# Designed miniproteins, single chains, continued (2), part 24

Each design is a single chain, and the fold is of that chain. pLDDT is the mean over its residues in the fold that is shown.

## One batch from the design tools (miniprotein)

Design m4807
Fold by ESMFold2-Fast:
Structure m4807 (fold): chain A 72 residues (1-72)
Amino acid sequence: SRQDRQQRAQDYILSRVRQYGQTYIDPSQVAQQLGVSPQTVVDALSTLDNNGQISVTESSANPGTYRVTLVS
């Protein structure tokens, strides 16, 4: 389901950022790894950012890639 794919993307992002404190996420690459759409990954980033769990900034040098940091 969409909810299951969204949860998978959120779990992946949180796992990576918690392990390293900061990471770069390419939605297309992550989507391919998880078997979801790139939009699912973007939606997961937005949801986690809106919930105050991470901070997300799109890279100006590499558009479509996001710098992700752990907030709380």
Scores: mean pLDDT 85

Design m4808
Fold by ESMFold2-Fast:
Structure m4808 (fold): chain A 83 residues (1-83)
Amino acid sequence: NKAIEHLEKAIEAAKAGDEAEALKHLGLAAQEIKNSKELTDEQKKEINSLISKARDAILAGDLEEAIKLAEEALELLKKALKE
C-alpha cells in the first residue's frame, strides 16, 4: 500500500531531522489516502487530519509531535485496511 509506504518514509525522515523529505512523504500519503477506494470518507478524514497536524508540527519545529502524529496516522491506516 503506497500510503503506508509514504507514512513510513515520512516517519523515518522526521526521525533523521529531514523536514523537507518528511513533508514530501506526508503530502504523498495524504494524496493516496484521499484517492483510496478501500477507505470510507470518515476514515480518510480522520487519517488526513492526523497527517495535517503532523505537517503543522514539522513547520513549528516540533519533530517529536510530528513523529507521534504520523505514527498515529499509520496505525489508523493499517487498522482501516484490515477491516
Scores: mean pLDDT 88

Design m4809
Fold by ESMFold2-Fast:
Structure m4809 (fold): chain A 87 residues (1-87)
Amino acid sequence: SVEVLARELLLAEVEGDKARFNELMNEILSQPGLFEQVAEEVQRLARELLPEAEGSPMERVRATIAALRADPALRAALRAELERLKA
């Protein structure tokens, strides 16, 4: 699922899990068109999680990653949503 992959990628980056990030990226890049769908979902999540962020789509994603690193409650909420989507 695009929704699951986008959240797993964000959490892997936030948590510094480079091995998991690379594993997910290899899976995403192995499927035609999946990278673009996951990238769009990551950008959508950045707008939802940190609507006050400004700048380009990539600047908003970086700001959202920084916010997730700073806020354990925000990370826990994203993790809970991920587990709900996997059920």
Scores: mean pLDDT 86

Design m4810
Fold by ESMFold2-Fast:
Structure m4810 (fold): chain A 133 residues (1-133)
Amino acid sequence: SVEEIIKEINEIMREIQENPEKIDELLPKLVEKVYEFMKKASYEEQVRLAVRLGIMIGEAPLSIEQKEKLARAVTKAMTKGALDAGLSDEEIEEIIRRFALGAALGALPQGEEVSQAIVNAVSEAAAEVLKEA
């Protein structure tokens, strides 16, 4: 179920936050679950997850480099999943925009530089996937 996938995504994110050194090991599983979610979820559910996951990454007690890595990988999974689910370019752009907004808001207490780095990573990752489509 979509709810079960959300629980799995939350569990993986918790493990990354508790064990940042395992990010490279856990990232492929996170990517797989985000992609699966995008394939099964409604557009409304996709937008809601994008905001929540963005905030979670932004707020995470991780380095800038680790946050950029998470944001880039999640953006690629979301963009590819949305494309494969048959979403319009406008719907994909809205999901990416909402994810970037969530991440920027979550990172605000850490400073504008961190927020901007994450937003840039999201934009670059989305552009990379869309160029290949």
Scores: mean pLDDT 89

Design m4811
Fold by ESMFold2-Fast:
Structure m4811 (fold): chain A 97 residues (1-97)
Amino acid sequence: MMARIVILGLRKGWSLEEAEKVAKELADKMRAYLKERTGKEVKVSYAVLQASDGNMHIALVAEGEMSEQEAEEFERKGIELFKEAGFDEVRVLEREL
């Protein structure tokens, strides 16, 4: 099933440069995990936005052919990776299956 899932992490006190570096590492780790688990090439991308309140918003986006179970695995692993990276808040922003 074609799916799109966005996981958003919020972090205070980071520079844009630090946030971009972490976002790339998270995307690389997620892409490797999904390839190993599913055997499929899922498009994993990231976005970084500095909000007016000084919070850094990092989004991990997975797009591709995923089952509901594989989508849940992406969500679980994404939350885990953000927490390990020291994010203050993590949420699933979009889930389209």
Scores: mean pLDDT 79

Design m4812
Fold by ESMFold2-Fast:
Structure m4812 (fold): chain A 97 residues (1-97)
Amino acid sequence: EIIEKIRKLLKELGEVADASGNPELVRKSTVYITALGLLIAALSMGLISATDVAKTVRGIKEDLIKAAKEAGVSPETIERINKILDEIIKLLEELAK
């Protein structure tokens, strides 16, 4: 259930990036969503810890928010990206318990 919620949030992140119309944000988010999708698959198979995935998501959040700001993406879109990534981190921390 938690893994499925994370997958849904990754899909929502992609939709938010696409809706921004910013090609750099779309490109960068696609790379990160693909990488996170692979990590979530590994997590579901017990091959990696939720704690390590959460650390990776924190790094991705910092880089993606910085890229979005530099690309001139709207504050509303940046806040949505922030909230989605924060929810993923919270779910991963819950799973690590």
Scores: mean pLDDT 87

Design m4813
Fold by ESMFold2-Fast:
Structure m4813 (fold): chain A 86 residues (1-86)
Amino acid sequence: MADELVEEAERAAAVIKEVAPELAAAADKVVELAKAAAEAYKAAQKDPAKKPEFEAAVKALQQTVADVYAALSEAQKEALLAASDA
C-alpha cells in the first residue's frame, strides 16, 4: 500500500511534467513527499508513537498536491483529468 502511493505519485508527476513542464519541480516534490509518507507509514506500523509523523507527512503531501492543482490552467486540468481516466 505505501509503495503503491509512491508509484501513483510518480505516474501523476510524469503526467504533470507533460501537461505543465513549468511545474516539474513541484511534481518532483509530490514524489518526494509520497516517499516520505510511505516511510513514515512503515515506521508507524513498527512503532505507534510514530503515527503523528505519518499524519503530518500525509497532510504535507495533500497540501502540495492541492497547490499543484491550483497552479494549473483550466486547459492543463482538463488534460490531466483525461490522462488519468485513460
Scores: mean pLDDT 78

Design m4814
Fold by ESMFold2-Fast:
Structure m4814 (fold): chain A 81 residues (1-81)
Amino acid sequence: MLSEKAKEAIEQLVEELSKLAPEKKEEIEKIILDTVEGKLSPEEAAEKLTELLKEAVPEHVEELRRALEGQLTQLKELSNA
């Protein structure tokens, strides 16, 4: 099971991203959970999340993708240790 710290980090990331696209909250949560469970790489998850969010922040798509990749990598490491 995920550590308390990993669970808190997941919850915060889902909330922050869901503010950009509330209608896609379930899909965002699934992508993040699939990443920490090892079903998606951080790179794949960042691409999927960026695709969902690009209409909300089109001018920052590449910056968002890089930031998400870094955050998802840290989250996966946190959930495994």
Scores: mean pLDDT 77

Design m4815
Fold by ESMFold2-Fast:
Order: structure tokens, then sequence, then C-alpha cells
Structure m4815 (fold): chain A 99 residues (1-99)
């Protein structure tokens, strides 16, 4: 379970990083890979906090996946994989917060 959660977190972070890189390129902004990595971690933490506080965590997951898929040009299969990964990460954070 811990290894699966770690890999799921890595895949979610990769999706956020790629979306940030794409947006930076469209806005003609120069950002370093290090800045992208730091921003992606901050964004993921904010998404997880919103999911923990929300009475409907699935809505936070769906909105996040739809936004990333739109930026990245992903199909329904890729969206479902990201939903599964983000849900797994969020459930692990809920378990941690409950202790």
Amino acid sequence: MEEEVRRARERVLRAIKEALKKQAKELNRKVTDEEIEELAEVILEEILELGLESPNPESIIDNTVEHLAKVLGWDEEEKEELRRDLRLVLEAEKARAAE
C-alpha cells in the first residue's frame, strides 16, 4: 500500500509538472525545472487540503482531473488513471490526518 501510494503521488506530481510546463510555455514565461517541481508540490498539497476539508472529495478529484486533462489533451482512459491515483493519495492523507 505505501509503495502504491508513493507511485500514485509521483504520477500525480508528474501530471501537474507537465501542465505547469505547458502553461509556462504558452505564457512565454521562463521557469526552471526546480521551480516547476516546487510549484507542483505546493499545488498538490493545496488539492489534498481541499479534498480533506470538502464534504464531497470526489468533486475536488473530478475538477482537478478535468483541468489537468484539458491542459494536457488527455483522453478518458488517462483521466480515469489520474482519478484513481489522486483518490489513492487523498485516502492515504485522510488516514494520516485521522491519527
Scores: mean pLDDT 83

Design m4816
Fold by ESMFold2-Fast:
Structure m4816 (fold): chain A 110 residues (1-110)
Amino acid sequence: MEEEIRKEVEERYQKLKDALRERLGKTDMSDEELEAEAQRIVDELNAKLAAGVIPSKEEIDLYRLAQELLIEKKALEDGNFRKAAIDFTASNLRAIGLEIERELQEERRR
């Protein structure tokens, strides 16, 4: 069962890497460079939120992809698939909350 979970996580991690490379237009980016870029994307969005700036839909979508990639990477490194499932769910709920807040902010300016 744990071996099947690890294989599913490896497949998701590969798909997330491929999706992020495509989104960034950098298909030749190394895994190490891609992981560093994912961390930078997450850090930039968190900094914007701390400054009270509501991110764009594109920034939220990119953040979601980057955060999911980092969660799956950590699960493969430490084997804590339960924590990864919790973190993945929490990340998705935060992204949905940000999308709602962005739409409400746009309505206030119209």
Scores: mean pLDDT 81

Design m4817
Fold by ESMFold2-Fast:
Parts: sequence; C-alpha cells; structure tokens
Structure m4817 (fold): chain A 104 residues (1-104)
Amino acid sequence: DRNQQWEQELQSELDYLDEIEQKGALGKKKLQTLSAQIREAHITYQMWLNGILFQTVATVEDHETAEKQAKEIRELLERAGEVDDAVHLYKQVLQKLLAMIQKS
C-alpha cells in the first residue's frame, strides 16, 4: 500500500528532524550541510503532498477538508523555503502529511 509506504517514510523523516531539534546547537559546518539537505527535501515534500492529496481525494468523500489541509501544508512549505531555521516548519509539514494519510 503506497499510503503505508508514505507513512513509514514520513515517520522516519519526522524522527530524524526531531533528533536534530532535540540535540540543540550544532557546529557551523554541520548546520550548513544540514540546511542544504533540508532544501533538497523541500522538493520531495512537495511531491509527497501532491501524491497524498491525489490519493486522499480519490478515497475519501470529504474533499473540501483534504484540500484545506493541502493548502495549509503548501503555505508551510512556502514559508520553510524562505527562512534559515526551517526545521520546525518542515516538522509541521510532515506531521500534517502523516495526518492526511492516517485519515484515508
């Protein structure tokens, strides 16, 4: 099931971001490398949103709620792409994506 695969991938990514956040201050070089990796993940998160929204609209009757959730996630992704400290915004994106999967 593709939704189960997405749930596993989203949870693994959330666990990774949680670990980064909980460890606090990182060295400058490590923070720069992490920022580059998170920017690459932005495209992946957009692709996950599009795929999850498509599947959710196909499988649930409350299309309006699914589209509202997708809009909120899209707005979070746009903000995350424009700020230096984006980890907390990307965590919110992943949490909302996971919630969409779990409802379908």
Scores: mean pLDDT 70

Design m4818
Fold by ESMFold2-Fast:
Structure m4818 (fold): chain A 70 residues (1-70)
Amino acid sequence: SKEELKKALEEAAKKDPSFGLSVLYGLRTLSLEEKNRLLQEVARLFGVEIPESYTEEEIKEFEKLILDAL
């Protein structure tokens, strides 16, 4: 779920700021389709299931979460 991915990203960014910064950079620079592919890869890494796509607005929630965790 989105909330499980948010929790995993927050914990991962706190433990490894370079990982957090890499994800944040991707979410700020990629196209919407590429941002969603990045989130799918990250979710797969954490063993979390997420929907096929998020909106730009939902992706901004992930950006803020990661930035606040750094």
Scores: mean pLDDT 85

Design m4819
Fold by ESMFold2-Fast:
Structure m4819 (fold): chain A 79 residues (1-79)
Amino acid sequence: MKPSDLSEEEIEELVEKVREYLKKHYPELADLGEVNLRRLAELALAEAGDIEKFEEVLPKLVEAYKKHGPRFLSTYVPK
């Protein structure tokens, strides 16, 4: 699935999953703003191609963000 294939409510659910994941596993990133959380959720969905694989891809993207910083979210192209 592409981010554009989802409703705003479905995207908000994915953003919340990212926020909870960061709180539990990367508390140093828990201060990420909504724009960055939404971007990370969109990238994870685009990479996964499927909502069910979202959680599989999310850790990999979070590690890349942690390694490269905010620039990763603005320059990474998942396709």
Scores: mean pLDDT 72

Design m4820
Fold by ESMFold2-Fast:
Structure m4820 (fold): chain A 100 residues (1-100)
Amino acid sequence: SLEELLKKLVELLRKAGVPEELIKKLEEAFNKTLDAINDPNASKEEILKAIDEFNEEVNEVYDYMVENNVPMEVIKEFAKLVHEIIEEINNKYLEKLKSK
């Protein structure tokens, strides 16, 4: 599930020493994206904005990891989990578009 992928991502980031402020921003952006996808009244523009904000927070975390010399193996696992999350988000978004 998306929630289990987020839990794995958060655990990875905490173990890597990423600041709780950045982790919290990422979790908040993720939850806004899920809320937008699950809201039957959300516009396409609102959903795309939420996805864009999630991608911005992913990039902030990625930049932190690179700047603070987090091991490449950890950065690769982060990228893998993000890819899996984005793929599931896109699949849910496409299903929602077909149901309207």
Scores: mean pLDDT 84

Design m4821
Fold by ESMFold2-Fast:
Structure m4821 (fold): chain A 70 residues (1-70)
Amino acid sequence: SQKMRDLAAQSRADGERLEERGRELLKDPSKEVNGDFLLAMGKASRAAGEILDRRAEEAEQRELLEELLR
């Protein structure tokens, strides 16, 4: 669905911003823990977006199949 795809896009965008901020913090050794945390959070957010995209595609394919079988 479009709503699920919009949520997936937002989650990926949030993940990318967190990863960029994490990488910036990792340039300073004193901020290593904070940088690593933001990188981990960014990767998790991106992965959530990929799951949402997959679920949206599967739902759309199922609906199309149901219409074709009627």
Scores: mean pLDDT 83

Design m4822
Fold by ESMFold2-Fast:
Structure m4822 (fold): chain A 92 residues (1-92)
Amino acid sequence: SVMEQAEKKAKEYADKADEAVKEGKPVEASEILTEGIKELMEEYGLSYGKAQNLVSKHVSSESARALEADPRAALPYLKELMELLAEGKISP
């Protein structure tokens, strides 16, 4: 199903982000996660909320804590939201 393929893709991005966190690169991990969200929206037609939920459920608790601990890790998410809003892909 489309959802099974989307979940597999979400897990691939979450696994890459977990590796980046393990290397001490939480900002890079955030960029990987935002790229995954965008690909899920573009490739599988998911809403931002559904794409974010699919990626988030596959991120490790260690990675989640590292991303929360570094305020700079929020910047890739903010940039993506602004780009999606400008492109009309999400509502304000």
Scores: mean pLDDT 84

Design m4823
Fold by ESMFold2-Fast:
Formats: C-alpha cells, structure tokens, sequence
Structure m4823 (fold): chain A 60 residues (1-60)
C-alpha cells in the first residue's frame, strides 16, 4: 500500500544520504530522485520515519 511504498522510498533516500557524505548532491535532489514532490514533504516524512532530519546526515 502507499505507506509501504513511502517506506521504501525513504529507505532508498537514507542509503543515498549515507553514500553522499561528501555532499555531492543536495537533499532536494535526493528527495526528487526517490519520488517526493518537494523537499519539505520529504524532510517531514524522513524525520517521522527515522527521528532525524535528512540534512543532519550530510553535516558532521
């Protein structure tokens, strides 16, 4: 269902963020690549799922 598909997209984004430790792509680019309509919607969903902001994973 939609929740499971959202979870899969968020998991894919988490992997991309972890691999993007050098900051080669932005959070907005990752959000769009995994199919979210905006960075704001992505960031909210990601924080709700993982308890941290996507931006926090890109900054030491």
Amino acid sequence: GPAAERRKRLFEAAVRLAENREGKVSVAEIAYEVGFPSQSEFSRAFREAFGVSPSALLRP
Scores: mean pLDDT 75

Design m4824
Fold by ESMFold2-Fast:
Structure m4824 (fold): chain A 116 residues (1-116)
Amino acid sequence: MTPEQERFTRVVGLASEIYNIIRDLGADAVRVFNELLGLPVPSPLDANSQAALAQIRALIDRARTEDGLSEADIYLALAIAIGLVITDEMIRGADEATLEGLIEQNKAAVELAKKA
């Protein structure tokens, strides 16, 4: 496999793992993504969101140390995961504020990936 194909597989794999952890959090997904992106969180995360955040941080640490993903690739995986969550929330008929929050987080993750 080419280095480009290996990179693609690792990034998409990380994105899918993050998405599978966060997909069941509903509107609390916005708060977990804010914490992962270093954005302000207006109140403490609940126990379920804290557990999801810990699992995602462990996946990211493994991706850095074992899979050799760059910071740019980690932010790209986060952007892909946020995009998948937006798709799910659109299908479910989520409120406009939740969708706007996710869209702004997706933009932030893309910009962080470009800067890294």
Scores: mean pLDDT 82

Design m4825
Fold by ESMFold2-Fast:
Structure m4825 (fold): chain A 66 residues (1-66)
Amino acid sequence: LSEKEQRELKEELTKRLQELGFPPDVAEEMAEKAVKQLKEAGLSFEEARKIVDQALEQWRKQLEAS
């Protein structure tokens, strides 16, 4: 992941986590940690986006079940 791709993923993930009801500070921290882990795993931008989309969909389903 390039620095630009990491920034794009962090920004998108932070926004989507806030849409799910997480506070801005918590969403930013979660996004930062997730992007860091994806970088350390050596994933491509496309692979990282697929993992993020899948994780957010799982979280959305859990929130709907409450």
Scores: mean pLDDT 78

Design m4826
Fold by ESMFold2-Fast:
Structure m4826 (fold): chain A 94 residues (1-94)
Amino acid sequence: LQDLINQIKLMLSMMQAFLQGALAGDELATKSLIGYLRRMIDLLEQLKALVPQVADEVDKAISLFENGIRTKNPSDVQKGLDEANRVLKEVEAL
């Protein structure tokens, strides 16, 4: 579990860096950000399987990231990142 949490934290940190460029209108940063969404969803699905207590919060984060993939809007991805960070804090409090 801790290794998975560390992987998610690293991915969130990288995506947050790309988010700043994407919000500023950098097309390459937006492409990179969207490219990481699928792997983030996969990691969150693994987290849900290991920590069923946060399943609802994980599903919310995944839904927001799926919306980000659909719209390709950095603002929609930011909502998913905010929710994923909330999920991690909840898991660490268990």
Scores: mean pLDDT 82

Design m4827
Fold by ESMFold2-Fast:
Structure m4827 (fold): chain A 72 residues (1-72)
Amino acid sequence: GMATVTVTAADGRVVTVRAPSATSAGAGAISLGMHYGPATVTVEGPAGTATADVTDEASGVAAGRLAGQAAS
């Protein structure tokens, strides 16, 4: 389903993207969280809202899983 992915970087930058699928929500959370990291990723989707901190690749992967679940 459609989801909104918001990435808030530690330096105050905020990026919001609309994800049309669970796969795109997960990919967006990982790539943007890693690019802007350390960052907080919030995903709002049909299955609910999930928030995760991204500080390394492992936390980025975890954020991607939560984003995919929220977008489902």
Scores: mean pLDDT 77

Design m4828
Fold by ESMFold2-Fast:
Structure m4828 (fold): chain A 87 residues (1-87)
Amino acid sequence: MSLAEVEEAARLLLERVRARVSTIPSRALTPRDVAAVLAELSEVVSQEMADLLERALQEALEQTPSRRLTLAQVEETLRALVERHAS
C-alpha cells in the first residue's frame, strides 16, 4: 500500500466520522458506530485498506475504558497511522 492510498482512505473515513458524529448527541462513536462507518468505507476502498483502518480504530477503542471515540481521538489515530506509513 502506498502512503497516498493510506492518506486518501484516512481522509474518506474522517469525512464519514464527522458526518456521523454530527447526528450523535454525545459526539462520541460507539463500537457499533465505528463498525457502520467502516462498512460504508469498505464500499470505496480496498479490503486491505479497510482492514488496516479497522485495526487502528479497534486498537484506539481498546485503549479507552468507555470504548468510545470522539472526533479528536479518531483524527489523532488516523494522523498516527499516516505518520507510521510515511516513515
Scores: mean pLDDT 82

Design m4829
Fold by ESMFold2-Fast:
Parts: sequence; structure tokens; C-alpha cells
Structure m4829 (fold): chain A 61 residues (1-61)
Amino acid sequence: SPTHRLAEEVLQDALATSSPALQEQIRALLDQIRASTDEAERVALTLQVVNLVSQEQAAQA
């Protein structure tokens, strides 16, 4: 789905630039997104990843 593809792209970018602790959280969320068959659940999990990345960037700014 488009949501799954966007989630993968966001997660790959985050994994390249994030702290090890955040990378571990993102990998767990990616596994949940891949296991989900519900588009609404995938959207919610993707937003959770975006929020974690946003918080990390804010802490570095």
C-alpha cells in the first residue's frame, strides 16, 4: 500500500541518522507495520515513527 511504502522510506531515513535507542524502537515499529493487515493500524504506527523522529530532531536542535 502507499502507506506501507512511505513508512518504509521514513524508517530507512530515520535508521541512518538516529541514535541506537531510537533505531531499536523504529525497527520494532517497522516489524509491527509489516505484520499489520489493517491500513488504519499502519497509518497509526507510521505516525508514531514520525513523532519519535520529530522528537529526536527537536532534541538535537
Scores: mean pLDDT 73

Design m4830
Fold by ESMFold2-Fast:
Structure m4830 (fold): chain A 60 residues (1-60)
Amino acid sequence: MEVPEEVIEKMEELTAQNPFLQTLLKTFNVTVRELVENAAPLLEELDWDVEAFVAMLEGR
């Protein structure tokens, strides 16, 4: 699945500041890239809005 590198970089930045996402990645033993690639259809529906995606994962 083709994911823009800018989206991955933004997700890495947000994950570094978010303990919930850090715990999620550690629990499932996945990288930020793997998470974004697996969630690419959802991110595409959100027009690649990484902040909206993070808010959705947190239930905000």
Scores: mean pLDDT 78

Design m4831
Fold by ESMFold2-Fast:
Structure m4831 (fold): chain A 122 residues (1-122)
Amino acid sequence: MVMVRRDASTEETVAILQELIDRKVSLEELTAFLTHIISSGSVETQIAVAVLMLQALVEGKLSPEQARMVLSLIAEWVSRMSEADQARLAERLRAAGFPDELIEALLAGDVERALELVEAMR
């Protein structure tokens, strides 16, 4: 089981998530942690986590089942964001080197298209 303390900083949340990826935790544990970030995390934390998870996906560190779940959760986060916060996410993803087609798919909630584009980046 994953325990995340309340009011964890973005840096602490990213460090915990990196450890979970490196430990190759189960789909269930990863999903529980990401769901907690959606419900309790700041927008800055959600954006930082989305960037880290997409980098892990491109690097092949996640299973196909984990990849689909992560992209689905990112799409849900985006659907709850203001237009200004969606623009910040898009800017951070561009700065990290992700293509505009992937960013557009994520903002549209097109999980299957986003998965196809992530696999093409490998």
Scores: mean pLDDT 77

Design m4832
Fold by ESMFold2-Fast:
Structure m4832 (fold): chain A 74 residues (1-74)
Amino acid sequence: SQLVELARRLLERSEEATRSEDLEAALFELEVNRGMLLMILGVAKLIGDEASARQIERILDRMDRLIDELRRRL
């Protein structure tokens, strides 16, 4: 699914951002990417792609954990 591939790429970029020395900039990028993931999830649900929606929800859960971990480091 193209939606899942896009969601995966956003997660990969976010994981890379957490390795930055600028934790505040990294957090901002992760919050923006989380918003994009919510939009992609919304599209998957709107078109009735339940399999992609479930995969994107798992990616979103991983994103939420990354944000929580990064916030604890600030």
Scores: mean pLDDT 89

Design m4833
Fold by ESMFold2-Fast:
Structure m4833 (fold): chain A 96 residues (1-96)
Amino acid sequence: SKEKEDEELEKLGEEVKEALERIVKEMLPEADKKYEELEKNGEMTKEKKEEAVLELLEKMKELAEKYEDKETAEKIKKLIDAQIEQNKKAIEERLK
């Protein structure tokens, strides 16, 4: 739910929200590259797309560590770890 995402971002303050927005923007070329590679290989399956999303989330953690201060980076990494866990649970439930 977008409302839950907005509430979680509000709790972390505007600085973390702005930092996360910068990281997402920086990740758009990497996302495009990943999806182009999957399409070229004929691997545009749900499973491969889900794997690509998890890889992009891990890359976002690296960008937070490189460009943000330690406290902001730690908060962003916790958000991304929570999102990775949610995505993995969604995949597990779908595969049951």
Scores: mean pLDDT 75

Design m4834
Fold by ESMFold2-Fast:
Structure m4834 (fold): chain A 57 residues (1-57)
Amino acid sequence: MPQTAVAISDVPATSPSELGLRKGERVTVTDVSPTWLELETADGRRGYVPRSAVEVL
């Protein structure tokens, strides 16, 4: 199964490559780095968030 993550707080998108999330939003992890995750939402949005902004399930 693909890895899932949940936002632990509201995450603002401050650049075009960043993904805005709401607290409690569940997302699919598509790529992992030490500081950033690439995520995809159920509605097809994709972008990067800081690892500290989400809990990987």
Scores: mean pLDDT 78

Design m4835
Fold by ESMFold2-Fast:
Structure m4835 (fold): chain A 62 residues (1-62)
Amino acid sequence: SHYDSLLSDNADPNKVGVAFLLFCNAGDLETAEKLLNRMKVLEPDVPEKVYNILLSYCKKNS
């Protein structure tokens, strides 16, 4: 599927971020967490606290 391709090593970080928000709003926390972990790999220079804020947003809106 389109979202499965976002978990690849060649994934666009911006598209992964958008998919993360879409799955958060849909209440699919399992897929959202997988996408968040993918973002951590693709953008290792982003502080972990930023990802923790995104995960908190996801849980609050699900």
Scores: mean pLDDT 72

Design m4836
Fold by ESMFold2-Fast:
Structure m4836 (fold): chain A 103 residues (1-103)
Amino acid sequence: TEEEYFKKAQEYYREALIAAEKGEYEKAFENFKKALEYLSKIKDEEKRKKAEVLIIDMKKLGEELEKKGEFELAKEVYEFSLEYAKKIKASKSLIEELEKLLE
């Protein structure tokens, strides 16, 4: 089932990117959260580290939302991204960038 969880994480990540490209930002955020949920079920540390790539893409989603004037949704994306980055002990630079975006 770990390979199935990884496959589901990749499928949701792909759907998140497609939704973001279409301007379906709320759907993109939901699919990023689902991808991270499936990655959290995987015991393989290297596969779980791919969660940091998703968090970086979510940060970019938040930045695009700010450019579109969707400040409330951007804040939700940044808050979720920061909490998750702390959970997985992501890079200090990513955590600091997300903290600054919430100032």
Scores: mean pLDDT 85

Design m4837
Fold by ESMFold2-Fast:
Structure m4837 (fold): chain A 77 residues (1-77)
Amino acid sequence: SEKEKKEVLINFRLIAMRAEVFVAERMGAPEEVVERMQKIVDETEKKAKELLEKGDYEGAFEVIDKATREILKLLAE
């Protein structure tokens, strides 16, 4: 179903975001940058899970999109 596809995509994006932290750490990003990325991912996972439990798929996508932009901004600085 469309809802099942959205749930799979949201979970995939959360896993991908966690993997980005792992890759950044392994590539030698500064400890303070990795720590800030970890906090963003942890908060995003919690919030996205709460939204998914309520059936708010659009809210979950918005939270993930905001986190992705924040991580990119953090890495560009």
Scores: mean pLDDT 86

Design m4838
Fold by ESMFold2-Fast:
Order: C-alpha cells, then sequence, then structure tokens
Structure m4838 (fold): chain A 95 residues (1-95)
C-alpha cells in the first residue's frame, strides 16, 4: 500500500507538469488535470487502508515532492501535491 501510494504521488506530480507543458493544447491540458484529480481520489482510497505509521511516511514523502515542485516552479504540480497532502492529513486525523 505505501509503495502504491508513493507511485500515485509521483504520477500526480508528473501529470501537473504535463498539464503545464500542454497549455497550448486545451484538450490535453484538461485531460492531464482530470487525470491528476482522479489519482488524488485513488490516493484517498489507498490512504484509508494504510496504518498511521505508513501514512506518516507517505506524508513525509509527499512534502519532499512538494518541495521539489516548488523549487522547479511547477505551479500545477504544487497545487495538486498540496491537495494530496491535505487528503493524507485528513485521513490521519480521522484515524
Amino acid sequence: LLEEAKRLLEEIYELGVLAEENKDNVLKEIGYILAAIGLIIDLELVAKKMSEEELRELLRYARELLRKAEEQNHELAVKFLTQAIEVIEKVIEEK
């Protein structure tokens, strides 16, 4: 579950970057944005099945990915990773 959740975070990051790179093609941009939103929903479902220890490790990993996105000025990746972090934090609070 932890490795699956980490992969979802990496895919969310990549989709944010791809959406930003494809601003000149509205259909591709929207497609990548919708795919990222779908992966955030999948992440919540996976996170709900994880232990608190796994969720804390996932949160640490997500924050590291967010830092990298911010340093590289990937605005959409920052936005989607921030939403993913909020989802992980909410799941931890509900346990």
Scores: mean pLDDT 85

Design m4839
Fold by ESMFold2-Fast:
Structure m4839 (fold): chain A 105 residues (1-105)
Amino acid sequence: DEAVANLREAVEVAGLKPGHIANLIALVTLRKEGVPKEELDRVAAEFQALPDDEAFIVVEKDGKITLERVRIESLDELLAALEKAGYRLAVDPEHGLIYAEKIPP
């Protein structure tokens, strides 16, 4: 998966923190789902207040997209948390941005 390979390189080569990557993916996903800018700005502020070992991931509960706070210290833990929530990484072909996509049943 190109998205996973690019994120592994960002963590290993550029030293980006997995929690920061997770928060960016969550923001891109919420924007793609049509969440208003005011709510996105609020969520972004909450992300900046998190410890480096904590992040939000996108989850669906009763047909509604929401955020769940998780502790992650590696990209593998992020990928496992997303899969457990029923999501996988995908690339937006229009902008080349990475987002979380719901895994079909």
Scores: mean pLDDT 74

